# Designs tried in a protein design run: designed miniproteins, single chains, continued (5). Part 16

Each design is a single chain, and the fold is of that chain. pLDDT is the mean over its residues in the fold that is shown.

## One batch from the design tools (miniprotein)

Design m16524
Fold by ESMFold2-Fast:
Structure m16524 (fold): chain A 60 residues (1-60)
Amino acid sequence: SSAVEVLKQMMKDEKLSEEQIVQFVVRNEASKEEAREILTALGLSEEAIKKALEQLPPEK
């Protein structure tokens, strides 16, 4: 939840690229639902979101 707001601000300030956001989501082992939420909130394209979700590890 708070991570979404931080990522939004960093992307707006050009501190994070879409690639870095995808890596962050994958490394944090967020659920696919949480990952989609974050990526959608950040304004990523459906194609980018789909590709990112395919890279997520299995949920615990």
Scores: mean pLDDT 69

Design m16525
Fold by ESMFold2-Fast:
Structure m16525 (fold): chain A 72 residues (1-72)
Amino acid sequence: MVSKDKLDEEVDDSLLRMGIGVLKSAGGPLERIAREIERGDFEGAERIARELEEQGDTDSSRSGLRLVRRAR
């Protein structure tokens, strides 16, 4: 049960907007992760992050996964 739903929503939205904005500005795979999060497809965003990990972009993968977890 949420005791401060309205306040919690504003905090979560602020953090999510900031993260999405940064990823969208980067373009490429990071932009795709941001778009999936905007759609509410957290599984899709996670899959793209894992693909980045396979390509050696572990730092970008970790950043994407943290943003997904925060959005949850």
Scores: mean pLDDT 70

Design m16526
Fold by ESMFold2-Fast:
Structure m16526 (fold): chain A 87 residues (1-87)
Amino acid sequence: SPRVEALRAIVGYRGEALRIADEAAEKTPNGKELADRIARKVDETFAEAVRILEELPPEEGYQRAVDLARKTLEEVKKEADSAVEKD
């Protein structure tokens, strides 16, 4: 099902983002602040991705929701890399 595939992708990107945040947090002096900031961003953005998936028609919603989740993962990667590189 395209809906199940989209949801699986969203959940996968969310899990990866949180894993990257936790790993980066252990490598930085202010790891808790970094982890808390990323967790808040993830919660807000993935809630929006699920809302898009539920409220918009499949033709518009599924790709948009997956793209939002992927973009959030990319932003988390950049934020984590930037924090680790400064050490």
Scores: mean pLDDT 80

Design m16527
Fold by ESMFold2-Fast:
Structure m16527 (fold): chain A 86 residues (1-86)
Amino acid sequence: MSSEEAAKLTAVAIRAVGLLLESTDPKVREAIEKVLEAVHALSQGKYDEAIKLAEEALRISREAGNKDVEATAQDVLELAKKAKEE
């Protein structure tokens, strides 16, 4: 992971925490928790785990209808896939 990719991951993590603090919907909170788990896995070099968690977060966010969490989960998924290919 490059310094630029680490900065993007940090920005995604900050965004996810912000969304969690503003959300009272249990389903939306579950999706955000999966995003944060994916960010943590990615920070540890666990790329396959990060991809799986990000895909789960994307599914849950789509079911909950929250486009902001969906976009955040998509960003983590793209970062995890890129990190795995390097």
Scores: mean pLDDT 82

Design m16528
Fold by ESMFold2-Fast:
Structure m16528 (fold): chain A 59 residues (1-59)
Amino acid sequence: SGRRALEAAARAGREGDAAGVAAAVHESMKLGIPGEEALEAARRGGATEEALRAAQRVA
């Protein structure tokens, strides 16, 4: 389950989907995974710092 949330974050980051990154961060936190870890997965997936900041505002 946590792995799936991190995979979703990476995919959303790759696609520039700020809302998808925010959703993945929220789900990771529900599973006890730090939201910072989900943001790192999105960054590794290709998200820019601007996209990550936008995701934090949407969350």
Scores: mean pLDDT 74

Design m16529
Fold by ESMFold2-Fast:
Structure m16529 (fold): chain A 80 residues (1-80)
Amino acid sequence: SEVLKELEELYNKPEISREIFDEKIVELAERYGVEEVAEAILELQIKRNPELKEWSEEAIENARKEIKKYIEELIKEKKE
């Protein structure tokens, strides 16, 4: 997935500020769509932290919903 590759690159930049990180997330969501970016973030988090596989199905689904809300809120804040 192209969005997963771009997110993995973004997560590997330790000096990136939260503000710039959030801006890049909005750019990705505008290019690929909120749902695709949210799923890629969740997939990357599980890939980097395999212990997340021990989470319940309900917890994983809730995490997906919260990531989607997070992205939607960032888009709202970037629109005047």
Scores: mean pLDDT 78

Design m16530
Fold by ESMFold2-Fast:
Structure m16530 (fold): chain A 72 residues (1-72)
Amino acid sequence: MARAQALADALATALENVPGVKSARATVEGDTVHIEVEAENQEAADFARSTGAVADKAAAPYGIRVEVTVKV
């Protein structure tokens, strides 16, 4: 779905530019956006999780779910 892919691309790009984030990748599976983040420290990891939770709430009216997996 175009909305899910656009959200995935935007979130991956935004998180990849966060200080302390080594990499951010997003994939779309149906109506679910999976974001995989590799973080240098706990602050970057917590920020990525919080960003994912906010995105999930914002996307819910469009039937899109956001799931974040963080590796430190």
Scores: mean pLDDT 81

Design m16531
Fold by ESMFold2-Fast:
Structure m16531 (fold): chain A 100 residues (1-100)
Amino acid sequence: MSEEVKKFVEYTVQGLVKEAVAAYEALKSEEERKEALEKAVEALREEARKAGVELPEALKKVEDAAKAVLEGKASIEDFANAALELQIEIGLARMERALG
């Protein structure tokens, strides 16, 4: 995995939309872009798993957005925003479990 792919995955998991977009745009090939999206989706699935919460709709939005970006039907910003929404829902679910 290149440093640019690693940065994209890290920024995506952190919910850093602008930084994730910039890292994706720095990728040199379609193969790197596909790898970056696949690795980011896997990292986000792992974050949800570690959180111990079921977020099937938010995960589906992330997976659908990644597919749409690869098919040229959505922007990378759409994917980054879906990833941010998933991270917000993970945080809210964790907070609700702590307070309930």
Scores: mean pLDDT 83

Design m16532
Fold by ESMFold2-Fast:
Structure m16532 (fold): chain A 101 residues (1-101)
Amino acid sequence: SEAAEEANRVAGRPLSDKGRELAEKAYQAAVAGNPDEARKYALEASKVTGPEEGAAMAVGAGNVAYRHPGASETAVQALMDAGAEAAGGDPSKGFIAGFPP
């Protein structure tokens, strides 16, 4: 899926099968206009696959969602914030420098 491939690009390496599955679920929730569900899948991945992979997956899903006409800005922001949180940063402070807008 595009979300999983983008997450691989953000990570600079292939993600686990679980990471790729959760990236797709987070992306689909964002496109469905459900920012809370998208955030839950992104945070779940950080617990299951580790913080670095969880962050890359959340940002990858957010990048693809940003280009989708059905995704709300709120849902995209929720994924980006989840990515920053997964990386151990403060999402309100923009801790993850270099993540795409």
Scores: mean pLDDT 72

Design m16533
Fold by ESMFold2-Fast:
Order: C-alpha cells, then structure tokens, then sequence
Structure m16533 (fold): chain A 71 residues (1-71)
C-alpha cells in the first residue's frame, strides 16, 4: 500500500480541491479541516470517514480508495 505522501503532486492537489469543494458544499468547515489533516498524516481510513461525513457516496469513496491504493 503506497503512503498518501507518495501520490503525485497532481493527485494530492486534486484531493485537496475535492475536500475544499465538499466542505463548502456541506458547510462543515471543521470536518473539512479534519479531512485535510488526515490527508497530511497519510491516514487513508480517517480521510475516507471524513469525506463520507462531507457527503461523498459509498461508490465515490470506493473509487477514491482504489485511486489511492494504485498511486
């Protein structure tokens, strides 16, 4: 399993943009902050849990998990 820190800069930037977009859409700035911290810490499980709270569907979360695992 590749650490989140080994993802391409483009993929890391895309994840940041996704978190920011979902945070704004849901109005849950505290959860969005926690999601960004999980991304920085490489905690895939926590990142996915916070993204679910920010309104990502189970299908979207599955695709994101697979993208992170592939690198």
Amino acid sequence: MKPLSELSPEMQNALVRMIESLTKRQGKEEIGRDALEALRNGDVQKLLEYLAELGMSPEELKVLRELIEIG
Scores: mean pLDDT 76

Design m16534
Fold by ESMFold2-Fast:
Structure m16534 (fold): chain A 91 residues (1-91)
Amino acid sequence: MLPKELIEKAKEYADSLPESELEKAVQRAVDQLLHSKDPETQLFAAALLYELAKKHPEIVRKVAGPALEKMLQSPHPEIQEAARRALEALK
């Protein structure tokens, strides 16, 4: 499971985002999760994507939907898990 400190930071960041930055934040989280070589950045991106999916499901589905489906096919278990949780949050 993700460290509590990263989950709390992700929640605070998601809560602080103005509506105009939501699409960019979702896209950045997807890009960081897929392409960052820093494990802490990947874990934060995963937590942020999940929190954004809970708060703004429409925007996450629109911006990250296709990418989340591709992430389910990732050879990396942590990326698969992040995608699965985000997709579940969209329900």
Scores: mean pLDDT 78

Design m16535
Fold by ESMFold2-Fast:
Structure m16535 (fold): chain A 114 residues (1-114)
Amino acid sequence: MEERQRKMAALVFASAVRVAGKKLKEAGYLDTAEKLFKYADTLESLKDKTPEDKKLREGGLMVARLSFVTMDPELIKRVVERIESGALNANDVGEIEDALVKGDWEKVEELLKK
């Protein structure tokens, strides 16, 4: 039962990341879109055993959460690039999510300049 719920949650998050990736691809951000599809594949497969799988899963979860509060392809691209560079962690992305919900675009820009 718990494994079934975990798989369903993973499919929801993977779907959100795939939708974001499609929007990035349509906006011309092909490299970042490909990264999002890789995150979605990792989330859907429930792979979490290797350090690489864990990194992809963590990145995918951050992007899934972000995609629930924004569908702006430019903003998603900027956040993903900074996650991949190690400039943003899960707490930083959570602060960006909170700022977006509050309409605090000055705080969003501050966090993206890390």
Scores: mean pLDDT 82

Design m16536
Fold by ESMFold2-Fast:
Structure m16536 (fold): chain A 70 residues (1-70)
Amino acid sequence: SRQAEARALLAEVEARLRARAPSEAETSGIHMARQAVESGRDIDFALELLAAVLRQQGRDDLADLVLAGL
């Protein structure tokens, strides 16, 4: 399902963020995306916003990972 795919994608992004110190913006972006996944609403929109936050924080590799999962 889309929720299962998005949940797996978020788990991978979170694991990679834990390998480095995440910023408050990155933590907030993950929290927002997780809420969208669990509610089943606006999943793709929330993932696109997360990708934008990751890119703004200099995490182009993670932003590309999120967008590839769309």
Scores: mean pLDDT 82

Design m16537
Fold by ESMFold2-Fast:
Structure m16537 (fold): chain A 87 residues (1-87)
Amino acid sequence: SLDAFVEEMIERVMEVARELNMPEEVIEALRENLETLRRHTPADASRAEVAEAILNVVRGVLHHHKVPEELAERILRRVEERLRELV
């Protein structure tokens, strides 16, 4: 189901954030914002549209929490790579 796919994508984002030793505050903010996205995802959304929306949420959270650009780029690249495996 699309919901199960969104859940899997969120867990892959959380895994990347933990692997790169992100502060707990940032990890919690990522989960909160991605769970909000999950609740508002239309039933007819494509997997590609959801993956793009997730990347946009991740980018916004990292920017808001002033994560260094090098680390933010590394997180976004690993997230994109792992989400590409699901799409």
Scores: mean pLDDT 85

Design m16538
Fold by ESMFold2-Fast:
Structure m16538 (fold): chain A 87 residues (1-87)
Amino acid sequence: MSAEEKLEELVKEFEERLKEVLEEAFRNNWSLDEANKRIEEVVRETGKRIDELIEEYKVSEELAEKVERRVLGALLRVMEELDRWHA
């Protein structure tokens, strides 16, 4: 498996984990603070794994930037969902 494929899988896993946080927050009527805390945990864990993969495989800055944009995009979508739910 290439570094690009591994990063793609990590991004997909991140998106799924964020989706699970949203579903759990909605189901259990979490506060915005509780939801944000869980999201921060997912972001921290995923960030570490991405950094490790970039270092291990000597990933280009171009690919690293592309991955960062996708992670940020997924995070923004989840934050917008939470804002709409708490509106």
Scores: mean pLDDT 81

Design m16539
Fold by ESMFold2-Fast:
Formats: C-alpha cells, structure tokens, sequence
Structure m16539 (fold): chain A 98 residues (1-98)
C-alpha cells in the first residue's frame, strides 16, 4: 500500500473511531472530521499543503484532544492525537521530499 493510500485509510479509520467513541461530544467529532477530511482532500489532490494549513490543522487537533481529556476520554485523546500526529508528520515529510 502506498503512503497516500495508508494516509487516506488511517484518516477514515480515525473518523469512524471518533464517531463511535466521542458521539456524546459533537463539537469534538466536527473538529476531527473537518481536519481529517481536509487531510484526505490534500492527499487525493496530490497537493503539498502550506505550513499555515498544517498549523491550522494542528490547532484543530489540539483543541479536540484537550476537549476529550477534559471530558475524561484520555484513551480516545491518546489514540486520536497519535493518529492525527502521524498523518501530519506524513504530510510534512512529503513536503520535504518534494
């Protein structure tokens, strides 16, 4: 599987996970879905994201992770935060290799 295919699949799996585990926190679900759908679009369009776009995505993730932790969903915060950090790292690496 290519890095791009893996990134899309990871993003989709993370959307499913947040929908199931954080359905009681619709603002968190929306923040993560918005960020992940943006990542999927970047990957599908074969586009290199700007540093500003990556920073905006990171801010959305950090806000959602903090909200999960505040709600006592520490495991969900670790899983979602870890997957999102991996996806952002993959995008940053693609930019460096371009």
Amino acid sequence: MSRRELAIQTAKNTIDFVREEASDLPEVVKLIEDALNTIIKIVKENRIPSDEELEELEKKVDKAVEMLRKAGKNLEALVIGGEMHLLLHMLRREKEEA
Scores: mean pLDDT 83

Design m16540
Fold by ESMFold2-Fast:
Structure m16540 (fold): chain A 82 residues (1-82)
Amino acid sequence: SLEEELAKAIKEARENIKKAREYVQSGDIDKAKEYLKKAEESLKRARELASQLPGVYRQIALREIDELEKEIKKLKEEIDSL
C-alpha cells in the first residue's frame, strides 16, 4: 500500500541518518556523506509518496519528513565544519 511504501522510505531515511552519525563519530567522513546521500534519496521518495496521501495524513507525513530533512541539514553543516 501507499502507507506501507511511505513507512519503508521513512524507516530507510532514519536508518541511513543513524549510520551517517555513527560514521561522523568514528571519523569516516566519506562513509558519513555516502549514507547521508542515501537518506536524502529515501526522503525524496517519501515526499513523492506523501503528496499522494489525503489531507491530514499528508500533513502529518510531511511534518515528519521536514524534521528528518532538518536533521540531515544539521549533520551536513557539522561535516562541512570539520
Scores: mean pLDDT 88

Design m16541
Fold by ESMFold2-Fast:
Structure m16541 (fold): chain A 77 residues (1-77)
Amino acid sequence: SDATEKGLLSEEGVRKIREALELVYSDPELAKKKAEEAAKLFEKAGDTRTAELARKAANSDKKEEMVKYLKQALGLG
């Protein structure tokens, strides 16, 4: 069903956000790439708010701001 497909996209998006969080301090460029991938997945799922937060993380020049937006995308901030 469409709802099941959106659920699977959201779960994959959450995985990408978690991967990005682990990479922020060791590989910030890969973290940004993972955040951008998550944004596209949430956008396809119709979750505009979480997609926007993931995009803010991907476009952040400060590691602390990346962490803030990634945590907010997970509902942790």
Scores: mean pLDDT 87

Design m16542
Fold by ESMFold2-Fast:
Structure m16542 (fold): chain A 92 residues (1-92)
Amino acid sequence: ADALLKELGELVKKAEEEGLLEAAREMVRAARDEGERFAQRIVDLERQLQDAIAQGAPQSVISQLSQQLDDLVTQAAQRALDRAREIVEAAR
C-alpha cells in the first residue's frame, strides 16, 4: 500500500510539473473520493476486529480480519493509482 501511495503522489507531482494542473486536481479529487470510500470500509473492518477481540474470538478469526484489512488497503490504493493514471493519460 505505501509503495502504491508513493507512486500516486509522484504521478500527481509530475502532472503539476508538466503544467497539467486540471488533471492534477482531478487526480487528487479521485484519490480523496476513493479515500472516503476506503475510510468507511476500514472503519467497518476495524469495528469487526474490535468486536471479535471483545467477544474472545479465536486467533484465526482475528488474523483473517487483519489480513482482509491489509488486502483492502492495498486494493484501495491500487484503484486510486489506476484512476489517476487514466486521468493523466487523458490529459496528455
Scores: mean pLDDT 79

Design m16543
Fold by ESMFold2-Fast:
Structure m16543 (fold): chain A 57 residues (1-57)
Amino acid sequence: KLSKLEQEVLDLIRQGLTTLGDIGDALNISVSTVAGIINSIMEKLKLKSIDELKNYK
């Protein structure tokens, strides 16, 4: 249900990278791209916050 890039972003968040800048630097993508990916993940997983993504199993 998640794309490969969405899964990579989610894995980074679960590892403790919760800032857009840190995730963008880790994946070599812009902060705006990270924000769009996080919003897509939250919509697909029915989550409302980055804290919920961080604790997602």
Scores: mean pLDDT 78

Design m16544
Fold by ESMFold2-Fast:
Structure m16544 (fold): chain A 87 residues (1-87)
Amino acid sequence: NPKIQEALSIAKKRGSLFVTTVLQLLLGEDPSTIVPPATYRDIELSFPKLTRATMLDIAETRSPEQIVRELDVAYLTSGYLVEVIPP
């Protein structure tokens, strides 16, 4: 999906590891190759409102910049997923 690829490029430039991980999962990357290893279930357990269906809806209905901003805000307001940010 070209829109998700563009959002991934923006997320990498912003240094948002959480958003980068979510976008890699949406692109069909093998969860075992994502560092740290992550699955949709791991994200849902940490932030129950950010389900696979919700992530797909954001990816389909938003611009690339809005995808990155909405996922980044979800992460920052959750307080659950700080461990996916590089030290």
Scores: mean pLDDT 65

Design m16545
Fold by ESMFold2-Fast:
Structure m16545 (fold): chain A 80 residues (1-80)
Amino acid sequence: SVELTVILSNGSKITLTVSSTLTASELVDLISEKTGLTDEQKKNLKKVFSSNSNLTAAQLSELLGGTIDVQSLINAGKTL
């Protein structure tokens, strides 16, 4: 399992312990369930990860240093 720190748009932080094999799409669904992301935030966050459908929670932890900043990732995705 992998521990990920999720930073919400309001600055709140939660820690999720997930399977290392959980996909990025499944992780977005889990974050939405735990934090109440809007449909637009969920859609935009999934779009950020859509270029790699096989991306796992372990790979995301490595790429993002164990932290998922929801608003920063959505904003970065809009500028790319």
Scores: mean pLDDT 76

Design m16546
Fold by ESMFold2-Fast:
Structure m16546 (fold): chain A 80 residues (1-80)
Amino acid sequence: GTEIIDEALEAAYDAMKGIETGDADLAKKGLDKLITSVKKGGISKDDAINALEDLLKKAKKVGDANIAKIAKDAVKEIKK
């Protein structure tokens, strides 16, 4: 079905909300879920990398070093 795609969209939303609000726990939860969705084949690596690079740009804009590190680590994990 569509459950894996829906979970990936929810994960991306949670990650973005966490980054925008400075909620590192929410950001990490969303990013970890997104990584899991890629590993399960729910979304392509290219789509996930593009989404993560956009999230990393947002994290850098808010100036939160912890959130920026979480986003950067997620990009590295997807690229493996």
Scores: mean pLDDT 73

Design m16547
Fold by ESMFold2-Fast:
Structure m16547 (fold): chain A 93 residues (1-93)
Amino acid sequence: EQELRERFAEELIERLRELAAETDLSAAGRQVVEEAIRAVREAVRAGKSFEEAVRLGRNWLQVGLDLGALSEATVARMEEIMDEVLREYREAA
């Protein structure tokens, strides 16, 4: 359902932005997180699965890690949020 997909995206985006605000990210780190958010939103709008949207978001987090824009700890926490939201929406009928 489109409404369920939109709620998934908004919840995931809100939680990622909340974590980013608490984490005191560099400007480069904030930019990578916004690219991850954009990838999730665009995937959901394109009708891709929740799993595919999370995978695309994770790809941007990996880019941030590889560039040193995000720490391993920050990426791990963001991936935990992605997994939790994905699990919640996968179980929602």
Scores: mean pLDDT 82

Design m16548
Fold by ESMFold2-Fast:
Structure m16548 (fold): chain A 69 residues (1-69)
Amino acid sequence: GPVYSPEEILAAVREALRGSPLEAAALTAVREVLKQHGPLTPEELLAAIRELSRNPAVVAAVERALRTL
């Protein structure tokens, strides 16, 4: 799949989760994965978020946000 810039991924997550109680947790998880792994496809990013995050609601929120890319 396409590789998106860290800025594009973070913008998509912010937009999709704006005003959600999950926004801060999802952004923190995405930033940490991008910091450790660099540019990733949405599927690779989601797999890394699943490994990093113990909160299934955060994983589901990131998955929904990545569908907007």
Scores: mean pLDDT 79

Design m16549
Fold by ESMFold2-Fast:
Structure m16549 (fold): chain A 69 residues (1-69)
Amino acid sequence: GMSMIENIEAAVEDIIKREKLSEEQKKEVYKLLAEAKKRLEAETDPAKRQAIVMELFNRVNEIIEEHQK
């Protein structure tokens, strides 16, 4: 099975394709993904790891909504 990091990478690529994100949106999303991956590599607590994933997707959603204005 995929690791949590591989799973969030695949989910981010799927979001980029489905939402047809611009180059600026992709840049912001990839920056957030890189930050989340670093935090996940340093964190061993399962609950905190899930919180990192939730925060990543909340911020990705905010980027999508902000650029539609």
Scores: mean pLDDT 82

Design m16550
Fold by ESMFold2-Fast:
Structure m16550 (fold): chain A 96 residues (1-96)
Amino acid sequence: EERKKRQEWQDKISELFDKAEEMKNDELISLLREYAALRLMIDTIEENKKLGIDTTVHHPALGLTLTEDQLPEARKRLAELESKINKLVEEIKKQQ
């Protein structure tokens, strides 16, 4: 189930990323990269917590470190990023 959910959002983000690159929309590309990285880090912490292993996750490319106690704030940021991405996608649809 969790693997299916991960694949579904990754596929959706990949499609949006390809469109953003075709349109050379640097803002959308940046937001999609941050969203994908943050969501992967959150999923990794939750999985590691279930397995009883270290819940600290690092994303070296973005210089980000996320811990279990930061999950509530990370989830708020994820929702904020999703809202911003949706707004930009709607603007793209208006421009064709």
Scores: mean pLDDT 75

Design m16551
Fold by ESMFold2-Fast:
Structure m16551 (fold): chain A 75 residues (1-75)
Amino acid sequence: MKTSTVEGYLTEGDKEVYTRVVLDEQGRILSLETWGKVTDPEKAKEFNRRFGEALSQAVAAARAGQPLHLKIEMK
């Protein structure tokens, strides 16, 4: 099975927020892992925007039979 993965890392001072999504060959979510909490609403908005764009790319790649592994890092 070819899987696609999107990982997001956000550093907020001394705190780190992490999200990982694994998608199957149809772009369906196989697993979702998240920990931490974003307290800055502007950083949360930008992180969600970047992660959503990466998820869209990973879903398209999965459906095309091309596994895509993306990592997003934000401070």
Scores: mean pLDDT 79

Design m16552
Fold by ESMFold2-Fast:
Structure m16552 (fold): chain A 72 residues (1-72)
Amino acid sequence: SKEELLEKFRELVREAYEKIKNSDKQGAEKIIEEFNKKMDELIKQATDPETRKLLEKNKKNAIESFKKILEE
């Protein structure tokens, strides 16, 4: 369901954030790459275009946030 997909998204963000926060640049790039792959798999599970679009937007926003952490 949409709710389950959004819950999985939140879990993936939290996991990636914790790993990036404690990682060097190379490790953080690998974490972002893995997050991107997991998000693509999650997006494929969405049956309606609206939910897919929401998850794609959320994925992009999360990756931008992760990259900003690396610049600080």
Scores: mean pLDDT 83

Design m16553
Fold by ESMFold2-Fast:
Order: structure tokens, then sequence, then C-alpha cells
Structure m16553 (fold): chain A 69 residues (1-69)
């Protein structure tokens, strides 16, 4: 799910998955287009600098954010 991808992505960033997913959802509710574009951009940047397994999670999140735009 999108929430599970947010939690896994947060762990890659060294952040709390639950807190990150909650904050991301709140931002998307307030400004969906800007928030989803920012999330996609961050995920793509993280994917470029990550291990293959971490890059796969980041790319999946970027694709999910694009699908919601």
Amino acid sequence: SFEDLLKQFAEILGKDGEAFAKAAKEQIEKDPETSLRQLKGLAEEVAAGSSAEEAAVAKALAAAAEALL
C-alpha cells in the first residue's frame, strides 16, 4: 500500500515510519499536487544514491505518487 511504502521510505531516511506517514498524509490532504510532486522528487533523488533494494522501495514510492497525480 502507499502507507507501507511511506513507512519503508522513512526507514531508509532514518526516520520513524508512523510519524513520517502521518505527516506526509496530512500534507497531501492540505495540498495534494505540490505534496505529491515533492514526495516523488525526494524519492527519485534518494533512489539515485541508494542500494538496489532501497532504490526499489524509493522508485515504487515515486511511481505511487505519480499515479495519484
Scores: mean pLDDT 85

Design m16554
Fold by ESMFold2-Fast:
Structure m16554 (fold): chain A 66 residues (1-66)
Amino acid sequence: SEIDKIVDEVIASLNLSDEEKELFRKYLRELLRKHPPKTDAELQRIVNEAYLKLAEEYRERIRKLK
């Protein structure tokens, strides 16, 4: 529940479409499965990593549209 709460708070702080929210959850789940966090600090690092991955993917999509 705490993990889900943090995920929801991060998603709510961002103006994301439903598609972006699902991609973010997918990345986050993959990272959490690979490296289960032992502390809140580790969880925050994983959340930030998932967000950067999402942002990078959309930056590339915008670049292709130019």
Scores: mean pLDDT 72

Design m16555
Fold by ESMFold2-Fast:
Structure m16555 (fold): chain A 84 residues (1-84)
Amino acid sequence: SLEEKAKKAVELFKKGNGQEALDILVEIYREHPDDEEAFKEVVEFLKKIPNAKDILREMAEYFKEQGREELAEVLEKLADMIEK
């Protein structure tokens, strides 16, 4: 189910449903915060987007200001995994 959630998030990103995709990623992170394998498919998809790392970090700053701390942590984790 965890792998299925990650694949669903990628499908939602591809369709432009970013907010729904991010909500799924927050659920995965809440349950498994240090499970890098759970995010592998999302990271591979994001690596194909130009400037994805910078975009994710800007989004993380925005969501921190909005009080969405878990979402900000997910976005920062994804940005760090892209840079590896």
Scores: mean pLDDT 77

Design m16556
Fold by ESMFold2-Fast:
Structure m16556 (fold): chain A 65 residues (1-65)
Amino acid sequence: SPVEELRAELERLRAAREQAIQALKDYFDSKGLSKEEMDSYIEGVQKAIDRRIAELEARLAEAEA
């Protein structure tokens, strides 16, 4: 069902969030970027992921109403 698909995508995205952020940190460390440059980029990525999570949560709430 669409509800089950949304729930599965949301759970997968939440689980992948921490792994994705850690992978970015490891990648930037390997490139010798400054902590300031790394933190700025990671903050942008975190905000984008959090926005997508909120979008999926809103769609799930609408589908369950």
Scores: mean pLDDT 80

Design m16557
Fold by ESMFold2-Fast:
Structure m16557 (fold): chain A 93 residues (1-93)
Amino acid sequence: SAKEEAEELRKEGTELFKKALDQATGQELLDAIGEGIRGIGDGYQAALQGVPVEELLKRARESIEKAKKAKTPSEAAGHAGEAVGLAGAAAGQ
């Protein structure tokens, strides 16, 4: 069930990331892509630093909520990317 939760959070984060990109054009779109990629990297880095699966899932849920409340595409993409990275790392255990 932890793996199922991780897969659901990764899917939700991916959908929020796509939504953020759909709301941006030009330089703002490039910034959103960059922030999303950075967020994904940060999520995987937490797992590499030994953060346990339960804590990765907790952080992924928090990042999903931040993405939903974000006021800009770049903020939304960054938090969505973090959720994808954290959840993806948790799914891989």
Scores: mean pLDDT 89

Design m16558
Fold by ESMFold2-Fast:
Structure m16558 (fold): chain A 55 residues (1-55)
Amino acid sequence: SPLQAKLAAVRAEIRKLTEELLATEPGSPEYQELLDRIREKVAEYRALEAQLAAA
């Protein structure tokens, strides 16, 4: 399924960003940027999951 492929891609992006976050100094501007990006990707994942469930 194309939606399942997109979900897998977004999950991989979240994993990569989380690994970068763990290597970043807490409280830095870079840390906050990574947190914001992770939140955006989680929202994208939830939206795609909802689309898959509705199909």
Scores: mean pLDDT 86

Design m16559
Fold by ESMFold2-Fast:
Structure m16559 (fold): chain A 58 residues (1-58)
Amino acid sequence: DAALEEALREALAREGLEFRQSHFDDALGWRRGLGASDEEAIRLAVEVAKVDARAAAL
């Protein structure tokens, strides 16, 4: 969904994070598997991206 991808890119950019396909795949997974709203799926994907960025920084 192009609208979900665009919203996710904007949300990640606000946090200083680069878009990765894995973040979008996560958002789609929560939307499909858990019935999450687009807003909730984006929020969760941003939170995971923050954790991943912190882990990568070691």
Scores: mean pLDDT 77

